# Designs tried in a protein design run: designed miniproteins, single chains, continued (4). Part 50

Each design is a single chain, and the fold is of that chain. pLDDT is the mean over its residues in the fold that is shown.

## One batch from the design tools (miniprotein)

Design m13834
Fold by ESMFold2-Fast:
Structure m13834 (fold): chain A 100 residues (1-100)
Amino acid sequence: ASLSLSVSPKTVPAGGSVTVTCSATGLGDRTYDIFLFRQRKGSSERTFVGSATVSGSNPTATFTISNLPGPGEYTYFCRVREKGSTKFLLWGPGVTVKVV
């Protein structure tokens, strides 16, 4: 199983919007919660941004994030767990958005 993440646009003005897509593949045919987090460059703190519940073996969730804080660099990353579980199954690589 794998988790991939994409973002568009990669550079945005403060107060602007981005779309983040999290795609998992190779899971069992179940119901999953996909969680989106944000981390500011230079910070170890992860902020919860949103979640989606998706069923199927290749769950995909798209998040539209408006009114971005700025300025700075922000890395988004997703985690996937089976619905009702306390343990995360998948961690994806981060994607970075530059707010100008």
Scores: mean pLDDT 83

Design m13835
Fold by ESMFold2-Fast:
Structure m13835 (fold): chain A 87 residues (1-87)
Amino acid sequence: IEEKIKQIEAQRDHILEMHAAGVGFTVLRQVALEFLDWLLEEFKDNPEIQKIVEKAREELAKAKTAEELVEIMTRAADEIIEELKKM
């Protein structure tokens, strides 16, 4: 659990660092989608986490700015971390 939380935090922080470095929305979106795909595969047997990821995917599809993308991804990562801490 601790190692998985650390991996989620690292992916979240990577997206934040890319945004801070001025990486454009298209590249950030691709990285965010890869992170969500990894989460779906890693937590395939956790229906609560699957629901969080699917909601994030839906919101990401509607996002138009890097700022919106970062907000969506940080919320999703934080919600998943909270869910893992309940186990």
Scores: mean pLDDT 82

Design m13836
Fold by ESMFold2-Fast:
Structure m13836 (fold): chain A 93 residues (1-93)
Amino acid sequence: DIEKLAELTVENARWIVERRAEAAPVVLKKLEENPDLELTEEQKEAIKRAEEIYEAVKEGRIDDLIKEEIEEFLKLGGISEEVYEKALELIDK
């Protein structure tokens, strides 16, 4: 059932975005407390993503973040193209 999978995909993406937004201030504070911390490129990208999520949620742009999370699910092979397209339709309602 493509529609049910799309609904679950949106719910999972929203849950992830909300949890990351809650975690972002904690991550950013730890970095501020450790200015000499040598970060890998993956860690730098994760931090940028945390900052983006925090600001977007604060500005009420959560739907954009949910769409990005769903795109990552597609990119990683976690969902089909059909589920991806249906999930985007559900967000735009």
Scores: mean pLDDT 77

Design m13837
Fold by ESMFold2-Fast:
Parts: sequence; structure tokens; C-alpha cells
Structure m13837 (fold): chain A 67 residues (1-67)
Amino acid sequence: SEIEKAVKEIAELIKEGKYDEAEELARKTFGEKLGLPESVVENILAAVKEGRLDSAIQMARSAIRGR
């Protein structure tokens, strides 16, 4: 899915130490394109930074479903 692809891309950027690019991609994809609140985008970023990719994906999906 688009969400899974974005989470994996953000994780790769973080792994490479490209934190600013990871934050920009998260805000562009989850904030601008998918319309998620900034607080949710920050929680997704935190989960990815902690290696919790499945949690990040679930957070994004739940927010889109209004939960």
C-alpha cells in the first residue's frame, strides 16, 4: 500500500542518517497528501525512528479511518 511504501522509505532515510529528508517525506505524504494532523505525523515518525514500522503503519491507517 502507499502507506507501507512511505513508512519503508522514511525508515531507509532514518537508517542513512537523513533525518531532515525523512521528516519532509513524512509531512509531505502523511500531512499534505493524506491530510493527517501534525501530531499524528510526529507519532508516526517517532515509531519509525524506534524501528516500530508495523506500529507506524497502523497509526497512519487508524488516523485515516478516524480512530
Scores: mean pLDDT 82

Design m13839
Fold by ESMFold2-Fast:
Structure m13839 (fold): chain A 69 residues (1-69)
Amino acid sequence: SSMEKKIKEEYRKEILKLIGETLRQIGDVIEDYLKGKISEEEMKEKLKEINEEYKKQLQKLEEEKKKKL
């Protein structure tokens, strides 16, 4: 249906937005490490936190999609 296509399109846009934001955060953390602002251990911890938040946001988007379909 046209409604299902619209819901899937909105979900796709939200996923791409989440990916773009996550990649920017990863890039910023790596840049801080390369500039000597943070240690390797601090970089690894921050990257772990970004990955955990990404998984949480991805799960929320999946649940919202299921509720609309």
Scores: mean pLDDT 88

Design m13840
Fold by ESMFold2-Fast:
Structure m13840 (fold): chain A 68 residues (1-68)
Amino acid sequence: SPVPLEEVLKLIGDILNKIGDIEDLKLELEKLKKEGTLTPEKEAALEAKIKELEEELEKLREQLRSLE
């Protein structure tokens, strides 16, 4: 049976929110680099969080693919 449109739209919304969170962290990393205030500890923390969110985003994308 086809998946209800509401479930697909919710999942797309979750994906878009996760993309936004990842881009916000990437912008923060670039800002700190440009300002010369990026410490190795801050860089590692931001990169680790970005990686975590990218892995969560890939899981959401796989869920969306499974609905096709």
Scores: mean pLDDT 84

Design m13841
Fold by ESMFold2-Fast:
Structure m13841 (fold): chain A 74 residues (1-74)
Amino acid sequence: MQTVEDLEKLKSVASPEAQPLLEKAKELAEKAEEAKKAGDDETAKKYFEESLRLFIEGLSLDDPEAAAEGRARL
């Protein structure tokens, strides 16, 4: 999924403070993809939403403007 690849790229340039949040977001995005492949769409949705929340929190440490736009679209 493109989201996991984008999270990996962002983690590579993220601040040390944002990296743990982005790593956890990536882990949850991977779990969401696995749940979706297993046919558990409800669990996949929960993991994906939690991943997005952590991604926005991590992004807010480095780029609060982009994080605010992300929150507005949730």
Scores: mean pLDDT 73

Design m13842
Fold by ESMFold2-Fast:
Structure m13842 (fold): chain A 95 residues (1-95)
Amino acid sequence: SKEEYARGAAEAARGAAELFEQVAKDPTNKQAGIRAIALASVAATYAHLAGNEEAVEKFREAIKYASEGVDGNTDAWQKAAELAREAAELAEKYA
């Protein structure tokens, strides 16, 4: 159901935001960054299935900044964390 997808999006979104916040504080923790990208992708998929396209757009932006972080732009991780937190709030309101 859409309600199950909305809950799945909120759960994955919370995990992604926490991991992005961890890597923003310690950009050498590349494993946290990779795991955050994976969870953000899962959250975006569930959000899309739930019909929450606003959250999907925020997760896509977060992933784009995270990719810049992986490529060595350490400041991009902070932006990814902020966008992922906004996406998590949108996902939770929709659930």
Scores: mean pLDDT 86

Design m13843
Fold by ESMFold2-Fast:
Structure m13843 (fold): chain A 93 residues (1-93)
Amino acid sequence: MTIEELEEIVEKDPNSPEAKEAWKKLLEMGKLPREPTEEQIKEAAEAAGKAENMSDQSVEGMILARLGRFDELNKLADENRKKAKEIKELQNL
């Protein structure tokens, strides 16, 4: 199965078992620049694409998925989470 076919499976329904298997194939092929955890793979699949009925934010994720830029999408999600955590830590101490 080609990379494009795997990405289309994820885009169609990122939470399906087919999408999860396709995501593992992309990871195996070295398309992710780092070794993500299963939780990160699930989060990336959810971010990379969802049903057409979702927000503009999800549209950008689907576009990145179509371009085969899942690794960039994963990085952006991780950076945003880290930034939010750092802000919360600064508020506490």
Scores: mean pLDDT 57

Design m13844
Fold by ESMFold2-Fast:
Structure m13844 (fold): chain A 64 residues (1-64)
Amino acid sequence: GPEVERLKRALEDVERALETGDPVVLQAILHELPKLIEVAKSLGDEELAKRFEELYQRARELLA
């Protein structure tokens, strides 16, 4: 549905933002990703939720 399409666009935006390596952008991603994970889970899209969780781990590693 349209909500899943919005989340797929958010996934693409997050992946692109990770490529910048900008600490300010990475911190923004860490704040937003938990919300995106919850929305994906609420829609029953376990694969999308898992992809957001993987991006969250990557963002954390880049800031470590």
Scores: mean pLDDT 83

Design m13845
Fold by ESMFold2-Fast:
Structure m13845 (fold): chain A 90 residues (1-90)
Amino acid sequence: MKKEAEELVKKGEEYEKKGIEAFKQKNYEEAAKYFEKAAEYYEKAAKLGDKRAGNNLSIAYLNLSIAYEKLGDKEKAAEYREKAREAAEA
């Protein structure tokens, strides 16, 4: 389990890095897709008991919220900001 969770976190970090690079290039739609993938991997790692994955998931949701703000989608931005808060409290 620990090794499997660590591999999932590493994959999440890889997608988060791709999302940040897309965001820097102002490709906010692409950035959102990468941050969604990062969140998926962090959620899987958290379900396997990785305590660090909860914090990583919160950050990924926060990055998603910011990307959707840049896209003008205030409703999705608010939704992901709330999900980030929930993940941080878990």
Scores: mean pLDDT 85

Design m13846
Fold by ESMFold2-Fast:
Structure m13846 (fold): chain A 68 residues (1-68)
Amino acid sequence: MSATELIQQAGQAMVAGKPEEALELLKQAAKLDPSSARVALQALAETLRRRGDFKLAEEAEKLAESLK
């Protein structure tokens, strides 16, 4: 499984209402391609903040910042 496939699956998890699964998939993507995963994690964090899911948003932002 490639980083691109993991990022696509994370997007599908978000559409399915599974943000925790989306974050887990992006953690896996970060091990393969930190640059692409960082962009996806930033987008996830923004979406989660807009939805009021602040704990997952902070976790996603913290992971994104660790990737450079």
Scores: mean pLDDT 84

Design m13847
Fold by ESMFold2-Fast:
Structure m13847 (fold): chain A 55 residues (1-55)
Amino acid sequence: SARLRSTAEALGELAVREKASDAALETLAQSLRNAGVPEAEIERLVARVRERLAA
């Protein structure tokens, strides 16, 4: 849903700002999975956050 997508994007932005660890990103992924976000969307979000953290 659009609401879940907006929430997931906001949490991804927060993860970048807070310099989230791999453990924190795994916790985020599990939370999104529990909220019903599709696995492919979670994988794309986590990959995007990792790329931004590496830059």
Scores: mean pLDDT 81

Design m13848
Fold by ESMFold2-Fast:
Structure m13848 (fold): chain A 65 residues (1-65)
Amino acid sequence: SSLEEAEEALKRLEEAVEKKDVEAAKKALGELTQSLGRLGEEGRFDEARELIERAKPVVDKLLSL
């Protein structure tokens, strides 16, 4: 499902950032962005918003690497 794909992409992004793997983090961020777009198409805005809020500190950490 689009939600499961988005949660898996966020988990991969968190793992890549913790490992300081910038290339893996970029790939995971791209996958997360695509999955969030699908959630929006499905009208699942509350779930997309929750994932975006969870991703914000991870993206901030990525930009500091």
Scores: mean pLDDT 86

Design m13849
Fold by ESMFold2-Fast:
Structure m13849 (fold): chain A 92 residues (1-92)
Amino acid sequence: SDLALRQAAYLRAVARAAEAVGAEELARAARELAELVEAAAPGITSDESAEAFAEEIREVAEEADALLAALLASEKGEAFLAALEEELAALK
């Protein structure tokens, strides 16, 4: 799925931005999610396969979301968003 590969690229951008500001736990979680999405992408051909994959990764995704929310609420949030903007610009 082209959409799945774009999501993986976004997750890798999040991981690099998190690493740049020292948010190592978020960087690891985002990289793990990107690798899972990339590995599953050829099998995500329908809404049912997408839903099944979402359920499979739910715990890792919830962990990443919680870590992201904590980072955005911290003193590092602004620096993270600046780094993420640069990483996302590099994808274009």
Scores: mean pLDDT 81

Design m13850
Fold by ESMFold2-Fast:
Structure m13850 (fold): chain A 59 residues (1-59)
Amino acid sequence: MEEEELKRKRIEVEIEEALGYMYRALAKLFKDEDSEELLKKAEELLERAREELEELEKE
């Protein structure tokens, strides 16, 4: 039971971190600064969160 709650919290943290990187990337993009690394990190975190979420849905 607790393991599922821990997995859900991990997914939430990964999504929150990805959103953080996305906001930073957008802020740099508006300033015409290099945002490629931040976008890649956001994408990687979102992909991991998505895979973990799919596993939870399948049980």
Scores: mean pLDDT 74

Design m13851
Fold by ESMFold2-Fast:
Structure m13851 (fold): chain A 60 residues (1-60)
Amino acid sequence: DDGKKAAKYFKAGKYEEGAEYLAKALSELFGVDYEKAKEGILKEAKKDPEKAAGVAESIA
């Protein structure tokens, strides 16, 4: 699913792809704005990719 894909991309250093999949998962599950979520996630993933991967796994 999208959460698992996001975690895999973050672990591979592909932060933009990871942010796209995680933002999609959050948009579908919680109704958050996709573009705003993607921007915020990308910023956080660049600072702490391990934390971003952990969040994505928790949603998977």
Scores: mean pLDDT 80

Design m13852
Fold by ESMFold2-Fast:
Parts: C-alpha cells; sequence; structure tokens
Structure m13852 (fold): chain A 80 residues (1-80)
C-alpha cells in the first residue's frame, strides 16, 4: 500500500528525508498537473500521511508529519 511505502521510506532514509521528498513531489505535482488533478493528488497524499501519523511512535517524527499535513492542506486551499 502507499502507507507501507511511506513507512518503509521512513525506516530506510529517516523521517526528515522522507517528509522533504514528499514536499518536493507535491511542489512538482502542483506545477505540472491541472488544478483539479493537483487538488486530488494533495487530498490522496494527506490521507496517506494521516494513516502514517497514526502508525508513527516518535514524537518528533509526528510533529514533522503533522506540519507536512497542515502545509499540504494550506496548498490545497490556495489552489481552490
Amino acid sequence: SDVDLVLNMMKQFGWGSTVTSIRLDALYKMRTLSKDDAIKYLEETIKILEEVLKQTKDPEAKEYIQDLIDWLKKQKERLK
């Protein structure tokens, strides 16, 4: 699943590198996709990250994931 892929990235590369990679991909998608497709991508990514957050035990990692979710939600509202 997409949740398992993100959790595996966190295990292999650490939470800092993983959240940076997701942010950069989101910026790329917002630049290259149509507005409607970008909104859909952001909504799907937020849903995946909310499930990752539920399975994350490290308090510092939780803060970074929550900050990423909040940032993605703000980007989505700016596109509407």
Scores: mean pLDDT 86

Design m13853
Fold by ESMFold2-Fast:
Structure m13853 (fold): chain A 78 residues (1-78)
Amino acid sequence: LKTQADELEKQADDFDAAGHYGQAAILYTESANLYEQAGDYKKAAESYRKAAVSYQRAGNTDKAEELQKKADELEKKA
């Protein structure tokens, strides 16, 4: 799980750097879900925050707010 999450996060970083914010947001969200399943709430929260920033840049404010709140809740469990 963690290795797969790390790989998805790297792919998301590449898409974000290329300006493909929507795709980056999806991959950061998938990475965060895998970190959460692995019990790594700190990395899950960080990946959800990155996804929120990418959704904001893609113009999806509602999804960005949703993921930011999820990141904040997970940070409390870390």
Scores: mean pLDDT 82

Design m13854
Fold by ESMFold2-Fast:
Structure m13854 (fold): chain A 63 residues (1-63)
Amino acid sequence: GAMDRAEILRLGERIIAELRRVGVPEAALEEFRKFVEELAETQSLEEAKRALQDRGVRLVLAM
């Protein structure tokens, strides 16, 4: 729903800010932003939260 969409986008922005702080490249952040937008349109908040946290951790570990 619209509330889930708004919360997924907010969570995505918080994660992007943290990833930028720890030095993840802007190209990877842009790909992550597109992933956030896709999840906001297709997934529930709980499913999106899990997917965003998993992908965020993998980006940090790949540095």
Scores: mean pLDDT 84

Design m13855
Fold by ESMFold2-Fast:
Structure m13855 (fold): chain A 71 residues (1-71)
Amino acid sequence: MKKLSEEELEEIAKKTGVPVETVREIEKILLEKGKITTEELRELAKKYGVSLRAVLEAALIIAEKMGGEVY
């Protein structure tokens, strides 16, 4: 998988309301594992104080751009 540009990560953060640090963490998991689970997204939502819906939306956008999967 290819990393997204910093500009793409910032755009996803702005669109979803998710902090850019959270977007980077989702990208890192997808780069390392090729997939991210709803359980992992819920943990990130709690860690960063954002809604599960917002992190799920961010994860779906990131996965689509990188060719990863969301479970």
Scores: mean pLDDT 83

Design m13856
Fold by ESMFold2-Fast:
Structure m13856 (fold): chain A 116 residues (1-116)
Amino acid sequence: AVSIKESGGGTYKEGSSLTLTAQFSGFDFSKALLGWYRERPGEPLRLVASISADGKKTWYDPEVEGRATISRDDAKQTLYLNLSNLKKEDTATYYAWADHPETGLVFGEGVQVTVV
């Protein structure tokens, strides 16, 4: 079974930066499309960023483009999201995800981020 363990949640000051990490196990990490979703209070789940299996292609939600960087470390089986210039609108539960041809789309349990 795929395991996804997220960290880096908590309370952050407006204008600061955060790094979310997700540790993966139980699958071939190097072949997975990876990303982050977030769910803001009272809003639907939405895609924040994704990174291709080879790490060469990234996508960003226009709301975070220029502030977000997604990266992966295949040796550590870890996915990262760096988000700078934090706004109150970045307050959300953030979910790491993987899409693998053999497992389909799988999500972590999520980490809460609060911007004050």
Scores: mean pLDDT 88

Design m13857
Fold by ESMFold2-Fast:
Structure m13857 (fold): chain A 55 residues (1-55)
Amino acid sequence: AEELAKRARGGREAARALGNEEAARYFEQAYKHAVAGDVEKAEEYLRKGSELLGA
């Protein structure tokens, strides 16, 4: 949970720095689910955010 929250927060900041607001929203959702302990949804949103951010 804590590790997923850190990754989600980092992804959100990176997405915002690149101006990718859609990716930032997915990382925001990943963070919320990670801190709530919903690991499966956190990982799903992390994956979607990363795909939108680019390879």
Scores: mean pLDDT 79

Design m13858
Fold by ESMFold2-Fast:
Structure m13858 (fold): chain A 61 residues (1-61)
Amino acid sequence: SVLDELKELGKEIDKLLKSASGEEQRYALEQIGQAAELIKQGKYEEALKVMKELKEHLEKA
């Protein structure tokens, strides 16, 4: 389900954040906040897109 995909992405992002710079951690918190707001609005597909893009960004950093 979309919610299970969001949960798995959250775990992977948490792992990436442990080795990220303070600047990348701050950026990630902003993106996570946007995804949380989208989830609150029932916009799960948009939240998935934000989280997937965040994961890709952190993997490159």
Scores: mean pLDDT 84

Design m13859
Fold by ESMFold2-Fast:
Structure m13859 (fold): chain A 68 residues (1-68)
Amino acid sequence: SRADLRAYLSTLSDEALRELLEGLRDAPPEVRELAEKGLEALDKGNREEAIELMVEAFQLILDRRRAA
């Protein structure tokens, strides 16, 4: 769930969040756009915004895996 993703991501350092976002560079365009916005949010010090964007990105990945 989004709540579980948010809880997990909230335990991570900014460095770990950045690594996860950078790991999405090979993702489909819609996920990649969210990852790019997340990196921008981290660069601006907006950790909470970055986490919310990551929740959206990972939810899209999970939805794709469920469909496959």
Scores: mean pLDDT 82

Design m13861
Fold by ESMFold2-Fast:
Structure m13861 (fold): chain A 55 residues (1-55)
Amino acid sequence: MEKEEELKKKIEEMVKQALELGGSEEDILESAKALAERLGVDPEYAKKVAKEIIE
């Protein structure tokens, strides 16, 4: 879905910025969930995407 592609881009940008600022994995996952909720996408999907980027 188009919303899932938009979410992936936002998560990639957020993860990169958060890691540069010394953010924790927990903070990143919470931010990914919030982005998914704003876009109407499954929060569990957002967590999986964020984990894949971190790994």
Scores: mean pLDDT 79

Design m13862
Fold by ESMFold2-Fast:
Structure m13862 (fold): chain A 73 residues (1-73)
Amino acid sequence: MKKLSLEEIFEFIKRLLAEKIAAVTDPAEQRALADRVLRGFEAFLESDPELTPEQREKRIAEFRAFVDELLAA
């Protein structure tokens, strides 16, 4: 397998967040957890020298959309 891709990391983080949210019953705590994970993901993308600012913004927007859909369900 070639080096671990950003897509594989992204899918792993989404799956982990969905699992964590499912274990939490308080909506406020679910939102706080999602916000914390989003901040960590933003910091991770900022640390990657191979990513352009445009690519980082796109990935952050995709993750925000996933979080909003997950919390609306």
Scores: mean pLDDT 76

Design m13863
Fold by ESMFold2-Fast:
Structure m13863 (fold): chain A 61 residues (1-61)
Amino acid sequence: ATLSPAQEARVAAAQPVLKIAHYALTELGLDPRTVGEIVRQALAEGLSLEELKKRFEEAAK
């Protein structure tokens, strides 16, 4: 399906978050559901990309 310009901008803005989520899935071995929950919480709290990465690393302990 073709994305609207607003949807494309939203996807582009999400790219750094998606890269960190990919790191959590592939390098930290976190479950996709756990990654999704952490991302949702981080977005709701307005966390930085560094804080999001720290939450993934904490969850991997």
Scores: mean pLDDT 74

Design m13864
Fold by ESMFold2-Fast:
Structure m13864 (fold): chain A 56 residues (1-56)
Amino acid sequence: SLEDIISKINFEKTKKALEEIVDKDPELAREMLEKIRKSPVNKELADYLEKILEEK
């Protein structure tokens, strides 16, 4: 559906923005991770952010 396509595009854009934040300010990225984790709807995004932080 169109909604699924829009959701996937937004998720990919958000992942790229998080990667940039991790590279420039990893401390801010850790603070963002804690806030993102507060909502269960953000689990996939939180897991992704945690993964890239662990690899840096």
Scores: mean pLDDT 76

Design m13865
Fold by ESMFold2-Fast:
Structure m13865 (fold): chain A 115 residues (1-115)
Amino acid sequence: KEEEKKKIVEETIRTVEEAKRALAEAARRVAARDPALAPAIAAEVSKAVSKLDEAVSILEENPLSEEARKEAQKKLEEAARYAERAARLADEADAAAGETIREVAEKVREQAEKL
């Protein structure tokens, strides 16, 4: 059971790193197509990344703690909500970028459910 919990934590950290890369690339693409949208999408992406980083920090400090996993789950859910807001902004300039961000939000939520 502890080995399984460690694997879920490692999977969560990997998912977060992949999510951060995908969000940064999508935001860059939107900013290139519509510079007027750049500040708004950067703000939502920054909030999502901040919550993802908080989740990782909590899990790295107490990977086997039930309370830590619940708090990290909450942070991942908050990150997914900010990502969904970024996706709606992205849709105005690049529907493909918006779809990429929604896929990131879904993967983050799926990973939160495993915690």
Scores: mean pLDDT 87

Design m13866
Fold by ESMFold2-Fast:
Structure m13866 (fold): chain A 68 residues (1-68)
Amino acid sequence: MEDEILEALALMSAAVGNERLAAELFEELLERGVISEEELRARLRELARRAEAEGRLELAAELAARAA
C-alpha cells in the first residue's frame, strides 16, 4: 500500500516535469526493494531524455550519469 503510493508519486512527478523529485522517489523505491536496478536505470534514462527535451541539459546529464 505505502510502496504503491510512493510509486504513484514517482510516476506523477515525472508526468508533471519534476524529473529531480521523480529520480529521488525511484531511488527510494529501489532501496525499499520495490523496483530492480534495471528498472531504476530505465526510469532515469527516460527522465534524462525528458529533461533534455525541456532544455535542462545539466539535469539531463546528471540523470544519465546516475543511470550508468
Scores: mean pLDDT 82

Design m13867
Fold by ESMFold2-Fast:
Structure m13867 (fold): chain A 102 residues (1-102)
Amino acid sequence: SPLEEIKELLEKMLTATPEEAYSQARKILGILYRHPELAEEARKLIKEAYEKSTNPFVKEILKILIDTFEKLIALDPSDEAGRRKVLREAFLKLEEIYEKYK
């Protein structure tokens, strides 16, 4: 299931290299783009991963995901333009963090 895939990606992020964590975060955003109905449940899983993480880089990535999911949940479900903008900004923020740590 898409939610189980998000959970597995988050578990992998806890012990991941910066490159792996960046890749996994992009995959989570891709799943959310295809499955917006999962946003609330995925946000809960990401917050749990954030609390468990001891890696500063992974925490910064997870915080970007949390902020992104909260913005998506706050949008009207019919606001496709708003959803695309929020997701685009999330990908850019993830790239900035990855470049800082590479």
Scores: mean pLDDT 83

Design m13868
Fold by ESMFold2-Fast:
Structure m13868 (fold): chain A 70 residues (1-70)
Amino acid sequence: DVEAKIALLEERLAADPDDVAALMMLGVYYDIQERYEEALAYYERALALAPDDKAAQTAKKLTEEKLKAK
């Protein structure tokens, strides 16, 4: 259940707003739901905390391409 996983990750993020792993996982789950604007927001937050994270950089780029494809 993706919604249950999102809720758990949002609770983790409320307790630790700098949890890069939680931000990345939220991005992934929103991307799976095709909610690309929300996914991008979470990847951008992860990159603000960890700008050299190659996984976050790649995920952001791919999600931006999906968003542009309509």
Scores: mean pLDDT 85

Design m13869
Fold by ESMFold2-Fast:
Structure m13869 (fold): chain A 60 residues (1-60)
Amino acid sequence: MLGQEISDAARALIDAVQAGDKEATEKAAKALRDAMLRAGMSQDDADRAVDHLITLAKRR
């Protein structure tokens, strides 16, 4: 289930970034970070992964 939570949160973040919705992007980024922390990732790794995904999503 944790892998599914991360996948769902990552999809929501990508969709929010591509829609240009800053409030939805912030909410989705927090949800993804929280899901990664629950899956056992460090805070630094979760922050880096979220920032990288936002950067990739902005190009599409």
Scores: mean pLDDT 79

Design m13870
Fold by ESMFold2-Fast:
Structure m13870 (fold): chain A 81 residues (1-81)
Amino acid sequence: SSEKEKKKENLEKLFKEIDEGIDLIVEGVLEVAKRSLLRRGVPEEEAEAEAAKWKAEVEAKREKEKERREKLREEFIEKKL
């Protein structure tokens, strides 16, 4: 029914908002970490390189867990329909 389709759409929008929130948290944490390096006297270029490395590591871990995350979200949506 159209009602189940609307519920699915709303849950998918919720998960998108959660992902966007997590992205903002990750960006904030990486910025704080970079500022910490700068305060310790690490040169700007080295601090930028380290922050980029941390970002890549976080993104790689999120990518490895993507299939599991998507499966859990699909199971949750099915359970709520």
Scores: mean pLDDT 84

